Designed miniproteins, single chains, continued (5). Designs and how they scored, part 64

Each design is a single chain, and the fold is of that chain. pLDDT is the mean over its residues in the fold that is shown.

## One batch from the design tools (miniprotein)

Design m18215
Fold by ESMFold2-Fast:
Structure m18215 (fold): chain A 106 residues (1-106)
Amino acid sequence: LDPFSVLSKEKAEQLVRLSPELKALLSKAHPIDTDIFTVDAVVSGLYAVFVKEGRISVDPETGKRIADVSDSPLHEVLETDEVVLDEETERIIEALKEAGLLEEVE
């Protein structure tokens, strides 16, 4: 089960506090208080952070993208060593990029 599919607002706020890069991305996309960010915005920001950190790999059995968070400060909040990025998460990210809410990180 994808932990993002069950991510509560409280856990989303904890992730923003633990990741300065996520907070910076969300503050740039939404120039308002981090406490009012949506769970979907936090999920999209986490994906951008994982891409930048080089944590994304493709599972050879399923073809799905996986983020390895075992050595991340976010591991305690996510309660998993690996996060599976499903097609729904990718669609949300693509929509946010097209809306100009996420910048491509090189």
Scores: mean pLDDT 60

Design m18216
Fold by ESMFold2-Fast:
Structure m18216 (fold): chain A 82 residues (1-82)
Amino acid sequence: SLEDLKEALEEFYRVALQASTLPIEKALEVLDKFVEEARKRYSPEIVEVIENLAKKIKEEMIKTNGDPRAILKVIKEEYEKL
């Protein structure tokens, strides 16, 4: 449902912000763990949205070697597109 999507997006936003403050290995682990838990709690359609957001954030984490400023920018830009 739309309400489940909003809930998943709000939860993931908080998790992504927290991950942006962590060392890269831990940040990637935290995002992957959220995606795994989302697969258990939400529909495949909602999970696909979360997986796509996580992929883009993880790509930026790897590209910038965990630069929190660059990661925060991507989080904001991706959420503005929703």
Scores: mean pLDDT 87

Design m18217
Fold by ESMFold2-Fast:
Structure m18217 (fold): chain A 110 residues (1-110)
Amino acid sequence: SMIEELKELLRRSIELLEELQKKASPEDQKFLESVKRSLEEAIELLEKDPDALIEVNMTLGSNAVHLAALLQIYKKENADPEVIEMVDEILDIVSEASELAHKELMKKRA
């Protein structure tokens, strides 16, 4: 199902966030932990209510904006290329999850 695919994308994002946290500063670790918690809550919400796609989509959009900002900061500060690539990959997966949630929401309206 599309909901199972969405949850799989979110779980992959969480795994990459956990790896990124090991390489991050204490301040960035707090930010990444908040993103991770937000994605975990989105999975829990989808398991409890598959119709919560509007709330999940809003959460994913917000996190994508925050991750994009972090990516630009890391590029400007010449962070390790591996760290930049990890943030970019997480952003791509979260963006894909947001698009999938949006498509499923539109399908329910049709």
Scores: mean pLDDT 85

Design m18218
Fold by ESMFold2-Fast:
Structure m18218 (fold): chain A 147 residues (1-147)
Amino acid sequence: DEILKILEEIAKELEISEEALKKAYERYKGRIEDDDALLYYSLMEALQLEFRGVPPEQLPILEEKLLKGVKLLLEKGANPEVLRRLELEIVSSLPLSLEQAKFVAKLLVLLGVPEEEIRELLLSKGISEEEVEEIIREAKEYVKSLE
């Protein structure tokens, strides 16, 4: 099972427990037919399960692991167009705090979403033009630091 093998390699690098990974994978296995979508949702769920019941102060660690995990998926050949579509569908349906918008911008920059599309999305969430420009600038610098 090549999908499970990729997920196990990423989980080891991100220090995700085998239990969290197994629960996440079994949740989506057979429900998601697209391999890239299965990889993406399984990774997101595994990290969420791993951080279940942790104090709010540890949420930035979860966000950092999500960004690193997505980068690892892309390095292992996951289709960036599929991942972009999935993330845009998720974030378009949710309200965003300023801190959530900062995380989302970093993720969308990492996935190669055009800057104008990110700007339009963040403005649609009620974030000011000045804050959007700062968020996009910070997101680009963060993603560049991962190279």
Scores: mean pLDDT 84

Design m18219
Fold by ESMFold2-Fast:
Structure m18219 (fold): chain A 63 residues (1-63)
Amino acid sequence: SDLDQAKEFLKNKLLEKKKEAEKKGKKDFVKRINELLDKVNKAQTVSELTALALDFTAIVLDE
């Protein structure tokens, strides 16, 4: 489904950024990514995933 594909795409991007952040020792940033990953797993619509992608962008800009 479109929802499953969108979840997988966003999860992969979050996991890539988590790995980079862990390598750089950014523990608080890793925690924020983990919280966002949990929300992505619980998302029920593509619109909700879009909002979470915007949250991810905000988190990246705040580092």
Scores: mean pLDDT 84

Design m18220
Fold by ESMFold2-Fast:
Structure m18220 (fold): chain A 88 residues (1-88)
Amino acid sequence: MRDTAIELVREWLERTRTLPVDEANRLMIERLREAGFSEDYARLLANVTVSVEVAQRILSATFGEPLASDEERAEATVRITEILVARL
């Protein structure tokens, strides 16, 4: 389950190279639902994915920080989502 979520976040990062964020989000939510995740989890993971990517891009552009790898960003995104779900 966690590994599937990480893989789908990595797929989102690749998709956003060619697709608008809204389309990439829709496809990720659809894939998560097909994999057996709840709609609430799928939507939350999509929102966290966008937030982490925006934060990473701001850090890179503003401070010259290198972007974390796609794998590292995907793992961080899933961990943040798990923490949020546990507190909701």
Scores: mean pLDDT 79

Design m18221
Fold by ESMFold2-Fast:
Structure m18221 (fold): chain A 65 residues (1-65)
Amino acid sequence: SEVERRVALHELSKASGLSEEEIENAFLNNDEETINRIIDAIVEKSNKSREEAQRSLESAKKAIA
């Protein structure tokens, strides 16, 4: 749903410090470089492991797509 999509983008933006638009465009274009930057930023800015960050992205990708 649009609500789940917006929540997922907002949470990833907050955790990574990247814009919701940049995150959405990375998923839509399968931009591996930007996706890796999102994962790295979440690991650096939050108390999440790389595995936890990857799981968060996979969940968000399902909500966004």
Scores: mean pLDDT 79

Design m18222
Fold by ESMFold2-Fast:
Structure m18222 (fold): chain A 59 residues (1-59)
Amino acid sequence: MSIDEALAAPYPLFAATVLEDGSLSGMGGRFNSRAELEDFIKATEAKYGPIKSLYVILL
């Protein structure tokens, strides 16, 4: 799922990051709001570089 699609999805959801090299980061979890997911994306990109997509499960 794209970042924009995940941010527009209904909450709560589970998300894990797929990095630009196609690897899954070990970083993910449950997010109860768009703001929580936005903060997580910003923090992850600051540490690990650009996120290609998110693996998302709607809860």
Scores: mean pLDDT 75

Design m18223
Fold by ESMFold2-Fast:
Structure m18223 (fold): chain A 70 residues (1-70)
Amino acid sequence: TVERIRELTEQAVKAYEDGDFESLEEYIRQMMRLAGVSDESADEIITNVREGRLTPQDIQFIGDVLIRRV
């Protein structure tokens, strides 16, 4: 599970850099699901992505926090 969250975090950062926000949203949803976080919390993060409020550093931080939960 830790390896999968790490992989998804790397893919999410790459998707952000590529401007592929559809894939980014899916990767964030998968990371949250693996860490047992609610869909409501995932939707809040996805909304922040769509509004351009998250940076690649924020995505990395989210991945690190989720890894600590598993």
Scores: mean pLDDT 77

Design m18224
Fold by ESMFold2-Fast:
Structure m18224 (fold): chain A 69 residues (1-69)
Amino acid sequence: MTPEQLADILVASGRVPEEYREGIIKALKEVKDNKIDVYTEREKFKEILAENGIPEEYWHWVADAAANL
């Protein structure tokens, strides 16, 4: 799936507030473009999420979404 499609699913499902949609899109694009393995590169993934303004309470949903990139 695309970063945009995954972000839309997270917001539409009520898992993440709409205000974080653009941050999630940017984070997922960075993960895809840099081929970040979210399981082995956990610290780098967390840094990307934090830099894009995503609260820690939503990080597990974004990690699950990244598996479908």
Scores: mean pLDDT 84

Design m18225
Fold by ESMFold2-Fast:
Structure m18225 (fold): chain A 120 residues (1-120)
Amino acid sequence: SSQKKAEELVEKMRELRVEAGELFSKYKETGDKKYAEELLEIYERMIELAKEIAELGKKNKDIWVLEIAIEVLEGLYEDLRELAEELRESDPEIAERLEELAKEVEERLEELKEYLEKLK
């Protein structure tokens, strides 16, 4: 079912969020740019999972799955904005890339919210 598939994608997202937290902790402890680069890669993977949840909701016109995708995208937007601010002084190039990802997430979130309102 679309709901079961969405739950599996959300669990993968949870695992990536744990990994992101560990990488951020290491970055704060060491200042090593490697952890900031790995964080960026994890957030890119989380965005791809969010896109997959959104597409699943659209394909099945499943309001519950669409609402989960919106919640996930809202969380990612907040995380990306906060992380970009934290990295602005130490790793400005990575901070800029995170801001670009936040903008992509914001645009997708607006599109998905509009889609959901038309479906209701």
Scores: mean pLDDT 89

Design m18226
Fold by ESMFold2-Fast:
Structure m18226 (fold): chain A 77 residues (1-77)
Amino acid sequence: MAAEVERLKEAIEKAVADFKEVLADESVSEEEKEQALERFKGEAEKLKEVAPESLHPLIDEAVAEAEALYEERKKRE
């Protein structure tokens, strides 16, 4: 389980980092950024179905961070 837990944590961290890159990319439309947030949330829900319960708080925090980042970007425009 150790390798699987570590891979899940890495995947969560990478997903948040990738989402931050999407939000920072000025060539990506606001609609595409909104779709990226919805995709992120959908993937997080799927991950919670297979992830150990001990990782659920990390997944929930990642979703909250993604939503907060999106709202801050939206306010700046």
Scores: mean pLDDT 78

Design m18227
Fold by ESMFold2-Fast:
Structure m18227 (fold): chain A 81 residues (1-81)
Amino acid sequence: MSTPVSEEEVRANLEAAKENIRRAEELLKKGDPRAPQAVTAAMLNAIAARIDMEWASEEVQKKLEKELEEVEKRAKEVLKA
């Protein structure tokens, strides 16, 4: 069996998603034509974090569940903008 996804791997995707959400928000505020690229990156990182979470331990899931839900919500908000 492959090694379970670590907390650090889930966190890496969460941090990448947060960074791309922040970049998307900034670019959208400026009307920058690069905003869709940042939105796409944020969505992809949020999806990767969700997939990683499914393969993580129950302890890691309980620890990061709320943060992942917040990241997913913010990613959907920039997608709607």
Scores: mean pLDDT 83

Design m18228
Fold by ESMFold2-Fast:
Structure m18228 (fold): chain A 108 residues (1-108)
Amino acid sequence: VDLDEALADLPPEVKKLALEYLELAQKGSPEEAQEALDMVLSLPALYTLAKEGDKGAQAQFHRLLGDIYYSLGKYEEALEHYQKALELDPNNKELQANLEKVQKILDA
């Protein structure tokens, strides 16, 4: 996969973040690397739908960015994106749990 072409429509900051996440995932199992690649390759379509006003895509895009920041140890950024996702999907119990998990790390 040509990642520069596949991720070209993402904001430059998000593309850089996604590439850093893929580099980290390649140090794990082949299964973990494939899951990370699948997640990253879903970002351009979600970003396009989010720009068009799809609130579900907006929530999912922010959730995935939160997961990526969390995996990179960037917990403050993970918290911000999980909060944004939860504002868009306030009854999502998994987002509530992820936000609580990150908050406990930051409060330690």
Scores: mean pLDDT 85

Design m18229
Fold by ESMFold2-Fast:
Structure m18229 (fold): chain A 90 residues (1-90)
Amino acid sequence: SAAERAEAIALLDEAIEKLKRAKTKEEALKIIEELAERLAKFSDPLVQALAAYLEAVLNEGKTLSDEEFEKLVEDTILALEAFRAYLASL
């Protein structure tokens, strides 16, 4: 629905800004976890697919070195920005 889309965009905007400000791996993982949990409650299949993607990022991120984790966070931000732009175009 349009209301679910607007809510998803707001959650993405909040998470993107928080991830850009995150200072530690623990802080970034918490932001991604909270976003994944919130998005998983949506009925929209595309939003649920994004939640599943973020769960995969969490599982991978926990085992990575700091350098590899920094790259994963950068890639995650780009993915969230792309998805946000897609939802806003609908």
Scores: mean pLDDT 87

Design m18230
Fold by ESMFold2-Fast:
Structure m18230 (fold): chain A 55 residues (1-55)
Amino acid sequence: SELEKDIEALVDEIINSILEAAKKRGIPFTALFPEFESPEELRKSLIDHLLSLMS
């Protein structure tokens, strides 16, 4: 659906912004989000959460 695509695009923009800011400052992803092993896990968690609120 268009809503799901918009949410995925939003989450990708947010995560990419965080990763770029962290990279610029030499901060590893796992230091910002110790509960997640990878950005992909954070992405999935955020998408699932937002879809559950908007469905």
Scores: mean pLDDT 83

Design m18231
Fold by ESMFold2-Fast:
Structure m18231 (fold): chain A 73 residues (1-73)
Amino acid sequence: TEELLEQVAEFVAKNQIEEAAEFLFKQDLITVEEKNAILAEPTQELKEKRLVEILADKFGPEALKIINQKYLK
C-alpha cells in the first residue's frame, strides 16, 4: 500500500489528479462513488483537495505525509 501511495503522490505532483483517482480505483483503494466525487469537482485544486480528504479518511495522516513529500520539490 505504501508503494501504491507513492505512485499516487507522483501523479499529484504532476497535476494528474484524474489519473491518480483512476489508479486508486483500479487498485481497489477507493470506491466508484469516491472516484466520481473527485472527478465531479469543478477545478483541479478542488479535485486535489477531495482526493487528499478521501486518502486521509481511509489511510490516516501517514498517507498525507507520503503525498506531501512529492510537493516539497
Scores: mean pLDDT 75

Design m18232
Fold by ESMFold2-Fast:
Parts: sequence; C-alpha cells; structure tokens
Structure m18232 (fold): chain A 100 residues (1-100)
Amino acid sequence: SKEEVLEKADKAVKALVSLALAAMEQLDPETAARVRAVLDAFLAEVKALVADFEAGKISVEEFKKRLGELMLRTGRELAELTGDPRLLETARREVEKVEE
C-alpha cells in the first residue's frame, strides 16, 4: 500500500538524519554547517518526492528508485564531509529495506 511504502521511507530517512545529527555533535562548526546544508537540501527533495508520490504523479517503483538514489547520493556526500563511512553504510542498508 502507499501508506506502507511511505512508512518505510520515513523510517529510512529518519535513520540517516539521526546518524548525521549525532555525527554533527563531534564536528567543527564549519563542517557541521555544511552537513546541515546537505540535510536541509535532502529533506526538501524527500518532501517534493513524497508529494509527487501522494499526488499519484509517480509509481511505487519510481518512488523507491528515486528515494534510493537520493539516499545513496546524500549518504555518500555526508560520509565525505564527516569522514564517517557509517553514513553511507546506513544509507545503503536503509535503501535495501525500502526496495522490494
């Protein structure tokens, strides 16, 4: 169902965001600001993608593909900024849970 897909997506997004927020506590202010900018852009893109899916503009398969691509791109960028590979590892693991 759409509700089940959105629930899985919400959990995946929250897992990555929570890890990134925790990582920010150990970073210098300049790097933390860059991580915040990446997270803000990520959440804006997730919101737009969810809106398109809820409006019926994209299929379940297309939603999962686009969310997966977005999460992997964001996880990689966050891992590069922080030097913490767990951010990309978490993105990969959460994408597997969203993909059927």
Scores: mean pLDDT 89

Design m18233
Fold by ESMFold2-Fast:
Structure m18233 (fold): chain A 63 residues (1-63)
Amino acid sequence: GAEEAGENAEKGALEAGAGLSGSINSRLLGFEQGVEGAKRSARNGGLGAGGEEAGRKAERRAE
């Protein structure tokens, strides 16, 4: 659900930030973007709704 998506986004953002340059600013930026991703998924009614929209866009691009 949205909670799991939020945890994965936060973890991914922190790891990405740490890998870029090892600076505090890189970690903060990555973390903030991860949180925004999780918030967007929750606002759209959870992981299912977000995945459905992403799938539709991918199909439209393939056409």
Scores: mean pLDDT 57

Design m18234
Fold by ESMFold2-Fast:
Structure m18234 (fold): chain A 83 residues (1-83)
Amino acid sequence: PEELVERMRELLKKNGIDTPVPSPEEVPQEVRDGLLGLERILGSREDAIRVFENALGMSPEEVEAARRGDRAARLKIAERMAK
């Protein structure tokens, strides 16, 4: 949804990443998947990890778990992005 996309843009901007974000209609589910969505949108794993570590307060272990497909870690990222 639009709120998640706007939240993602705000987090990226706060971390000095100026990358255009696709419309909510294009990638709403990937945004909800958190890190995988950001990694695809940014085209950069390093930038996505930086956002989650610094902006969302997630541990590197949680970020890597989400990347590997852990449902709980992905839900946690999506929930924090929605705020």
Scores: mean pLDDT 63

Design m18235
Fold by ESMFold2-Fast:
Structure m18235 (fold): chain A 64 residues (1-64)
Amino acid sequence: MNTVTILSVKQVDDNTRTITLESSRSLERPVRGKTLDADGNLWDAVLEPVGERRHLLTLTRVPD
């Protein structure tokens, strides 16, 4: 099963958010990418394994 559950969302500062995710699968290494929000703002996304089936997604706003 490929199920993802959001456990917590934290606003670290105005340009940084961290989301803790639980997944039915574990990542062995960090994955990096970029994503756009609904308003077209660009975010740098880093998904890091922080425990068994637990991952930390760090979103950092890319300034224009």
Scores: mean pLDDT 76

Design m18236
Fold by ESMFold2-Fast:
Structure m18236 (fold): chain A 80 residues (1-80)
Amino acid sequence: DELERLLEEERRKLEYERRLKEQEERQAQITDQMIAAYELMREDPEAGQARIQALAERDPNQSHAAQLAADELQKRRDAE
Protein backbone atom coordinates (compact mmCIF):
# COMPACT_ATOMS: atom_id res chain seq x y z
CA ASP A 1 0.00 0.00 0.00
CA GLU A 2 1.55 3.25 -1.22
CA LEU A 3 -0.27 5.23 1.48
CA GLU A 4 1.38 3.14 4.22
CA ARG A 5 4.82 3.83 2.68
CA LEU A 6 4.08 7.56 2.59
CA LEU A 7 2.99 7.45 6.25
CA GLU A 8 6.21 5.61 7.18
CA GLU A 9 8.24 8.25 5.31
CA GLU A 10 6.46 11.07 7.16
CA ARG A 11 7.06 9.27 10.49
CA ARG A 12 10.77 8.97 9.63
CA LYS A 13 10.81 12.69 8.76
CA LEU A 14 9.22 13.59 12.12
CA GLU A 15 11.75 11.34 13.92
CA TYR A 16 14.59 13.02 12.01
CA GLU A 17 13.28 16.51 12.88
CA ARG A 18 12.91 15.47 16.54
CA ARG A 19 16.53 14.24 16.60
CA LEU A 20 17.73 17.48 14.97
CA LYS A 21 15.91 19.52 17.65
CA GLU A 22 17.43 17.36 20.40
CA GLN A 23 20.90 17.87 18.88
CA GLU A 24 20.28 21.63 18.57
CA GLU A 25 19.14 21.77 22.22
CA ARG A 26 22.22 19.82 23.38
CA GLN A 27 24.49 22.05 21.26
CA ALA A 28 22.81 25.18 22.69
CA GLN A 29 23.39 23.89 26.23
CA ILE A 30 27.07 23.21 25.45
CA THR A 31 27.38 26.67 23.84
CA ASP A 32 25.82 28.33 26.92
CA GLN A 33 28.19 26.40 29.20
CA MET A 34 31.20 27.35 27.02
CA ILE A 35 30.18 31.03 27.07
CA ALA A 36 29.87 30.87 30.88
CA ALA A 37 33.31 29.20 31.06
CA TYR A 38 34.88 31.90 28.84
CA GLU A 39 33.26 34.60 30.99
CA LEU A 40 34.63 32.85 34.09
CA MET A 41 38.07 32.67 32.44
CA ARG A 42 37.99 36.46 32.00
CA GLU A 43 37.45 36.91 35.78
CA ASP A 44 39.36 33.81 36.97
CA PRO A 45 41.57 32.34 34.22
CA GLU A 46 42.43 29.13 36.11
CA ALA A 47 38.83 28.32 37.10
CA GLY A 48 37.57 29.17 33.61
CA GLN A 49 40.21 27.02 31.91
CA ALA A 50 39.39 24.10 34.24
CA ARG A 51 35.69 24.44 33.34
CA ILE A 52 36.51 24.44 29.61
CA GLN A 53 38.63 21.29 30.06
CA ALA A 54 35.76 19.57 31.92
CA LEU A 55 33.42 20.43 29.02
CA ALA A 56 35.98 19.10 26.50
CA GLU A 57 36.07 15.75 28.37
CA ARG A 58 32.29 15.42 27.74
CA ASP A 59 32.39 16.82 24.17
CA PRO A 60 35.48 16.15 22.00
CA ASN A 61 34.47 19.01 19.67
CA GLN A 62 35.57 21.38 22.47
CA SER A 63 39.11 19.87 22.65
CA HIS A 64 40.62 22.61 20.46
CA ALA A 65 38.97 25.34 22.57
CA ALA A 66 40.33 23.66 25.73
CA GLN A 67 43.86 23.67 24.27
CA LEU A 68 43.56 27.35 23.27
CA ALA A 69 42.33 28.19 26.79
CA ALA A 70 45.30 26.30 28.31
CA ASP A 71 47.68 28.19 26.00
CA GLU A 72 46.08 31.52 27.00
CA LEU A 73 46.41 30.66 30.71
CA GLN A 74 50.09 29.76 30.15
CA LYS A 75 50.71 33.08 28.36
CA ARG A 76 49.21 34.96 31.31
CA ARG A 77 51.42 33.02 33.73
CA ASP A 78 54.50 33.67 31.56
CA ALA A 79 53.67 37.40 31.49
CA GLU A 80 53.92 37.57 35.30
Scores: mean pLDDT 78

Design m18237
Fold by ESMFold2-Fast:
Structure m18237 (fold): chain A 94 residues (1-94)
Amino acid sequence: MEEALKETIELLLEISRSSEELIREIRERGSREILSRRTGEEVERLARSSLERGESPERVAEVAERIARDLERMGLREAAERAREVAREVRELA
């Protein structure tokens, strides 16, 4: 995983760990479903980019599964499902 991509993923994981405030704001705005969908799309894009740059499929799948668990904790179930789907597809390349 390149440094920029790794840093972005680490930031997303850190945000999900401190998700209580973020979930409250999303719920108040009524944009939870939209944010979940967009986040799922971004995870897919990042995984594809990492693979195209020669990153290990196993490593990419592991990171996607970690992101999925954190997104589920945030209540972004659609994004979590997408991240798990990405992890499964990527692992089939290994």
Scores: mean pLDDT 67

Design m18238
Fold by ESMFold2-Fast:
Structure m18238 (fold): chain A 66 residues (1-66)
Amino acid sequence: MTRAERAIDELVEAVREYLKKKGLPEEEMDRIVQRVRDIVRAALAAGKRLTVYIVELDKEIVLEPE
């Protein structure tokens, strides 16, 4: 697993926990999580760096293109 894929998985897990706390159905959560993963992968494939700060978790996730 690449460093970028690990960071994507970490971001996706944080998003999933947030949506779970809001009481979204599992099917809806899976769709949102998959869309986030696809968008982030597309951005990285285009050579874009992403820095995501999740205020509620006091967590910074850095995503670097391969």
Scores: mean pLDDT 75

Design m18239
Fold by ESMFold2-Fast:
Structure m18239 (fold): chain A 82 residues (1-82)
Amino acid sequence: MEEILEKMRELIERLAEAAPAEDAEAIRELGEETIEAIKKGDKRKAAVYLSALGILAASQRSPEVNELALEFIRLADEAIKL
C-alpha cells in the first residue's frame, strides 16, 4: 500500500508540472483527494475524484499528461483493491 501511494504522489506532481500552471493546483487537489479516499477505504469517492482528474487531464490534449494520468488511474485501481 505505502509504496503504491508514494508512486501516486510522484505521478500527481509530474502531472501537475506537465499541465498548464492554472490547472496544476486542481490536479494536485484531485490527486490528494483520491489518495485520501483510498486511505479511508471510500472506493466511491476515490472513483469520483479519479474521474474528475481524468477529465481534466484529457482536456489538456497532451499525450504526456494523458499517459501520466492513465498510470495514476492504474495505481489507484490497484490500491483500492488492497
Scores: mean pLDDT 80

Design m18240
Fold by ESMFold2-Fast:
Formats: sequence, structure tokens, C-alpha cells
Structure m18240 (fold): chain A 94 residues (1-94)
Amino acid sequence: MPSIDEKIEELVEKAKKSVEEDPTLSEEEKKLFYEFLDKLKEIAKNSKSLEELKKGVLEEVERFRKENPDASSRLHSYIEITAQEIIDIAEESL
């Protein structure tokens, strides 16, 4: 079976594709989401425990919300869903 890192990378690429194909998001919002995905990949790669991964992911979601208060509800939904799916993969694998 794929490693936890490979599962997270596959989820990130799938999420990126979904956002790329969403015509309701601006190009600026798509770029913000891609930057968020890059941060989640870094957090997952550098986390040594489930607790560190959960903390890192939740802190990144909070950072995104504070720095992008004008972002659409749709973009915030993609952020929250992707973060939860990464946590779910980690909980099933660790």
C-alpha cells in the first residue's frame, strides 16, 4: 500500500485538480489554495507524530482564515475540507 506521505500527496494533487477545474474561483483564489496545499505538504513531511500533524494543519487553516478574510466561502470550504481529509488519512494510518 502507498505510504502516508504518498496518500497525502495524492490527496493534495486531487484537491488541486478540483480547484483548477472550478470556474467560480478567481485565479488569485486558486493561487492562494495552491500555496495552502504546499504548506500542508511541508507540514505533513516534517511532522513526526499525529499530534504534530494535526496541530500544524489546524494552525495553517487558522493562519489562512486570518490572512484572507475576504476570501470566498467556497475557497474557505476547500481549505477546511482538504485539511480534514489530511487529518483523516493520518488518523487511519498512524
Scores: mean pLDDT 82

Design m18241
Fold by ESMFold2-Fast:
Structure m18241 (fold): chain A 74 residues (1-74)
Amino acid sequence: MSFAEIMQKIYALLVELFEENKDASDEELKKKAVEALTKEMGIEEKNAENLVDAFLSEKDREALLKGLRLAAAG
């Protein structure tokens, strides 16, 4: 699997989790996202935490989610 395919799957997973958990706190979203990335994608916990932290640090989350949705789609 290419790096681009792995990142696209990560983006799809993050978009799905954030859309399903819109009312959740950032702390709860991070916990769920890290668990999903480690269990479903086999990503090491520390690397999963770093990816989720980078996602949550974005100033415009709506623009980020739109970008991730497009990346996940193709």
Scores: mean pLDDT 71

Design m18242
Fold by ESMFold2-Fast:
Structure m18242 (fold): chain A 86 residues (1-86)
Amino acid sequence: MRELIDEIIREGARAAANARAAGDDALAQRIGSLTYEAVQKGFAGELSEEQLREIIRLLRRAAANAAAGDLAGAQTDVDRVEALLK
């Protein structure tokens, strides 16, 4: 579990950095906020291993989409992270 939470921190930071580099500070801040929420819920035991792995997958896709300049794709992946946390 700690390894999955560490992965969320890394992939969230990467996605936020890539969004900021692409000129979308609002998306970068949103990714940071959702990453923080996912970490808190993960440590509280509120997320299953499957949910943690799905969040990691979505953050990785968001990072890749932002790096490619596909901010709309990154936003869609981030929307799915938010849905998993509600």
Scores: mean pLDDT 89

Design m18243
Fold by ESMFold2-Fast:
Structure m18243 (fold): chain A 91 residues (1-91)
Amino acid sequence: MKEIEEKKRKLREEARELIFRSAEYTVKAILYSSLKLAYESEAKKNKEDKELVEELEKKAEEYDKKLDEYLRESNEYEEKAKKKLEEAKEL
């Protein structure tokens, strides 16, 4: 029985690390979402300056791609954590 408890403890520790990683990527996603919106807003305010608008929109697009990337990684870590917790529950 002690071996089962040790396996449960290890799976829960691994799940906690995965939850932490998911949270880190969520924070990064929030940051890049905010940056995207800020750059889109500045482009809107400076619409007469086409060169500046083009530079700002390119940065907003780069931030949008990073947002999508970090959201995907956050979801992947969350799913891995759920699997570890289910494994621990089945023991």
Scores: mean pLDDT 88

Design m18244
Fold by ESMFold2-Fast:
Structure m18244 (fold): chain A 78 residues (1-78)
Amino acid sequence: SALIDAGLALRDSTLAALRAAGDQAGIDALRQSLADFLLAVGLNPQPLSVWLATLPASQWPLLGLVLAELAERVLAAR
C-alpha cells in the first residue's frame, strides 16, 4: 500500500536524520519522505514544506519524531 510504504519511509528517514543530525542529504530525504507521506494521506504538503524551510536544522529531528509517531497512530487506526 502506498500509504504504508510512505509511512515506513518517513519513519526510516526520521531515524536516519536523528542519527546523522546536520547532514543535508539526510534532511532533504526527511523532507521528501514527509511530503510523500502527506500526499499519500491526501494532504497538500506545500504549506508545510514552506514552513519547514524556515526551521533550524536542529528542530527537524524532533518534528520528524512527532510526525513519525502520528503516522504510526494513523496507520494503526486502519
Scores: mean pLDDT 65

Design m18245
Fold by ESMFold2-Fast:
Structure m18245 (fold): chain A 68 residues (1-68)
Amino acid sequence: TEDEAVRQQLEDLLREVREQAERAKRQYEELKKNLEKAPEELEKTKEQYRLLKEQADHLEGALADFDA
């Protein structure tokens, strides 16, 4: 029961991080279409996506290592 609560918390965090990563990816793709107008914003969004992806990978690792 408590282990299930911890797993649920990790799943919720992973979902939120993945949603943020998807939003950053969509923003990156949109800015990519306007490269000449927003090169700095493109790089910022790319970096944000990279960091969120790394965070999601860490959460996935924690979930994979969580063995009841």
Scores: mean pLDDT 78

Design m18246
Fold by ESMFold2-Fast:
Structure m18246 (fold): chain A 75 residues (1-75)
Amino acid sequence: LGRELAEEVRRELLKAGVDEDAADLIGQGVLYLGQGDVEKASALLSKALSKLTPEQQELAHGLVERAMAELLRAR
């Protein structure tokens, strides 16, 4: 589940024109959230968000929130 959600988030960010490195960091952040490693996830997401435009940040926030809801329901 975590891996599939991470790949979905990465794919949607790439479609929106987000840089591949930033999309990869956000995907890894979602994967670590799925593993319960909140500290590592937070560090990766913060680093990636600094590379995004305000519009891309809103998109990333929405995608991460949806992924978190799915991960929490699966626990």
Scores: mean pLDDT 79

Design m18247
Fold by ESMFold2-Fast:
Structure m18247 (fold): chain A 68 residues (1-68)
Amino acid sequence: DKKLEEIQKFWLDKQKEADKLVEEGNKLLEEYKNDEEKQKKGNALIEEARKLMDEALKEVKEKLEEVK
């Protein structure tokens, strides 16, 4: 199913983007423990990753309904 393959690729691409944001966020949190601004930025990146995945999940659900 070509549409299912497209949805799977979309999800995988979004997972990779979210993983990168989490990695960058965790790096800031770990390397700059005493820097409040860097800690805030690190947490913001992790929240961006969460929002990205929540939005991607919504889009995947919508695309799956179209396949029916």
Scores: mean pLDDT 83

Design m18248
Fold by ESMFold2-Fast:
Structure m18248 (fold): chain A 88 residues (1-88)
Amino acid sequence: SFGQKVAAESLARVLQSLTDEELDYLAEKVGLTPEQRELLREIRANKDDKEKAVEYAQKLLDSLTPEQREKLVEALHEIFRRRRAAAA
């Protein structure tokens, strides 16, 4: 659906904006499998190919368990909280 594509586009952009340290933190906190970590790497590698990055982001979202989805939201919230704290 259109909403699912928008979610995947937003996720791809957010993941591409993370530092390597933030990405490692997110992957560990969410408990990403080796296959999910590979999708994450592909999203970053395809920064200049929006369509391909969105395809990998959709595959990542579809692969996440409900627990991993919850932890993803928590990890992103914590990353952005740390960024705001560092800017103060």
Scores: mean pLDDT 84

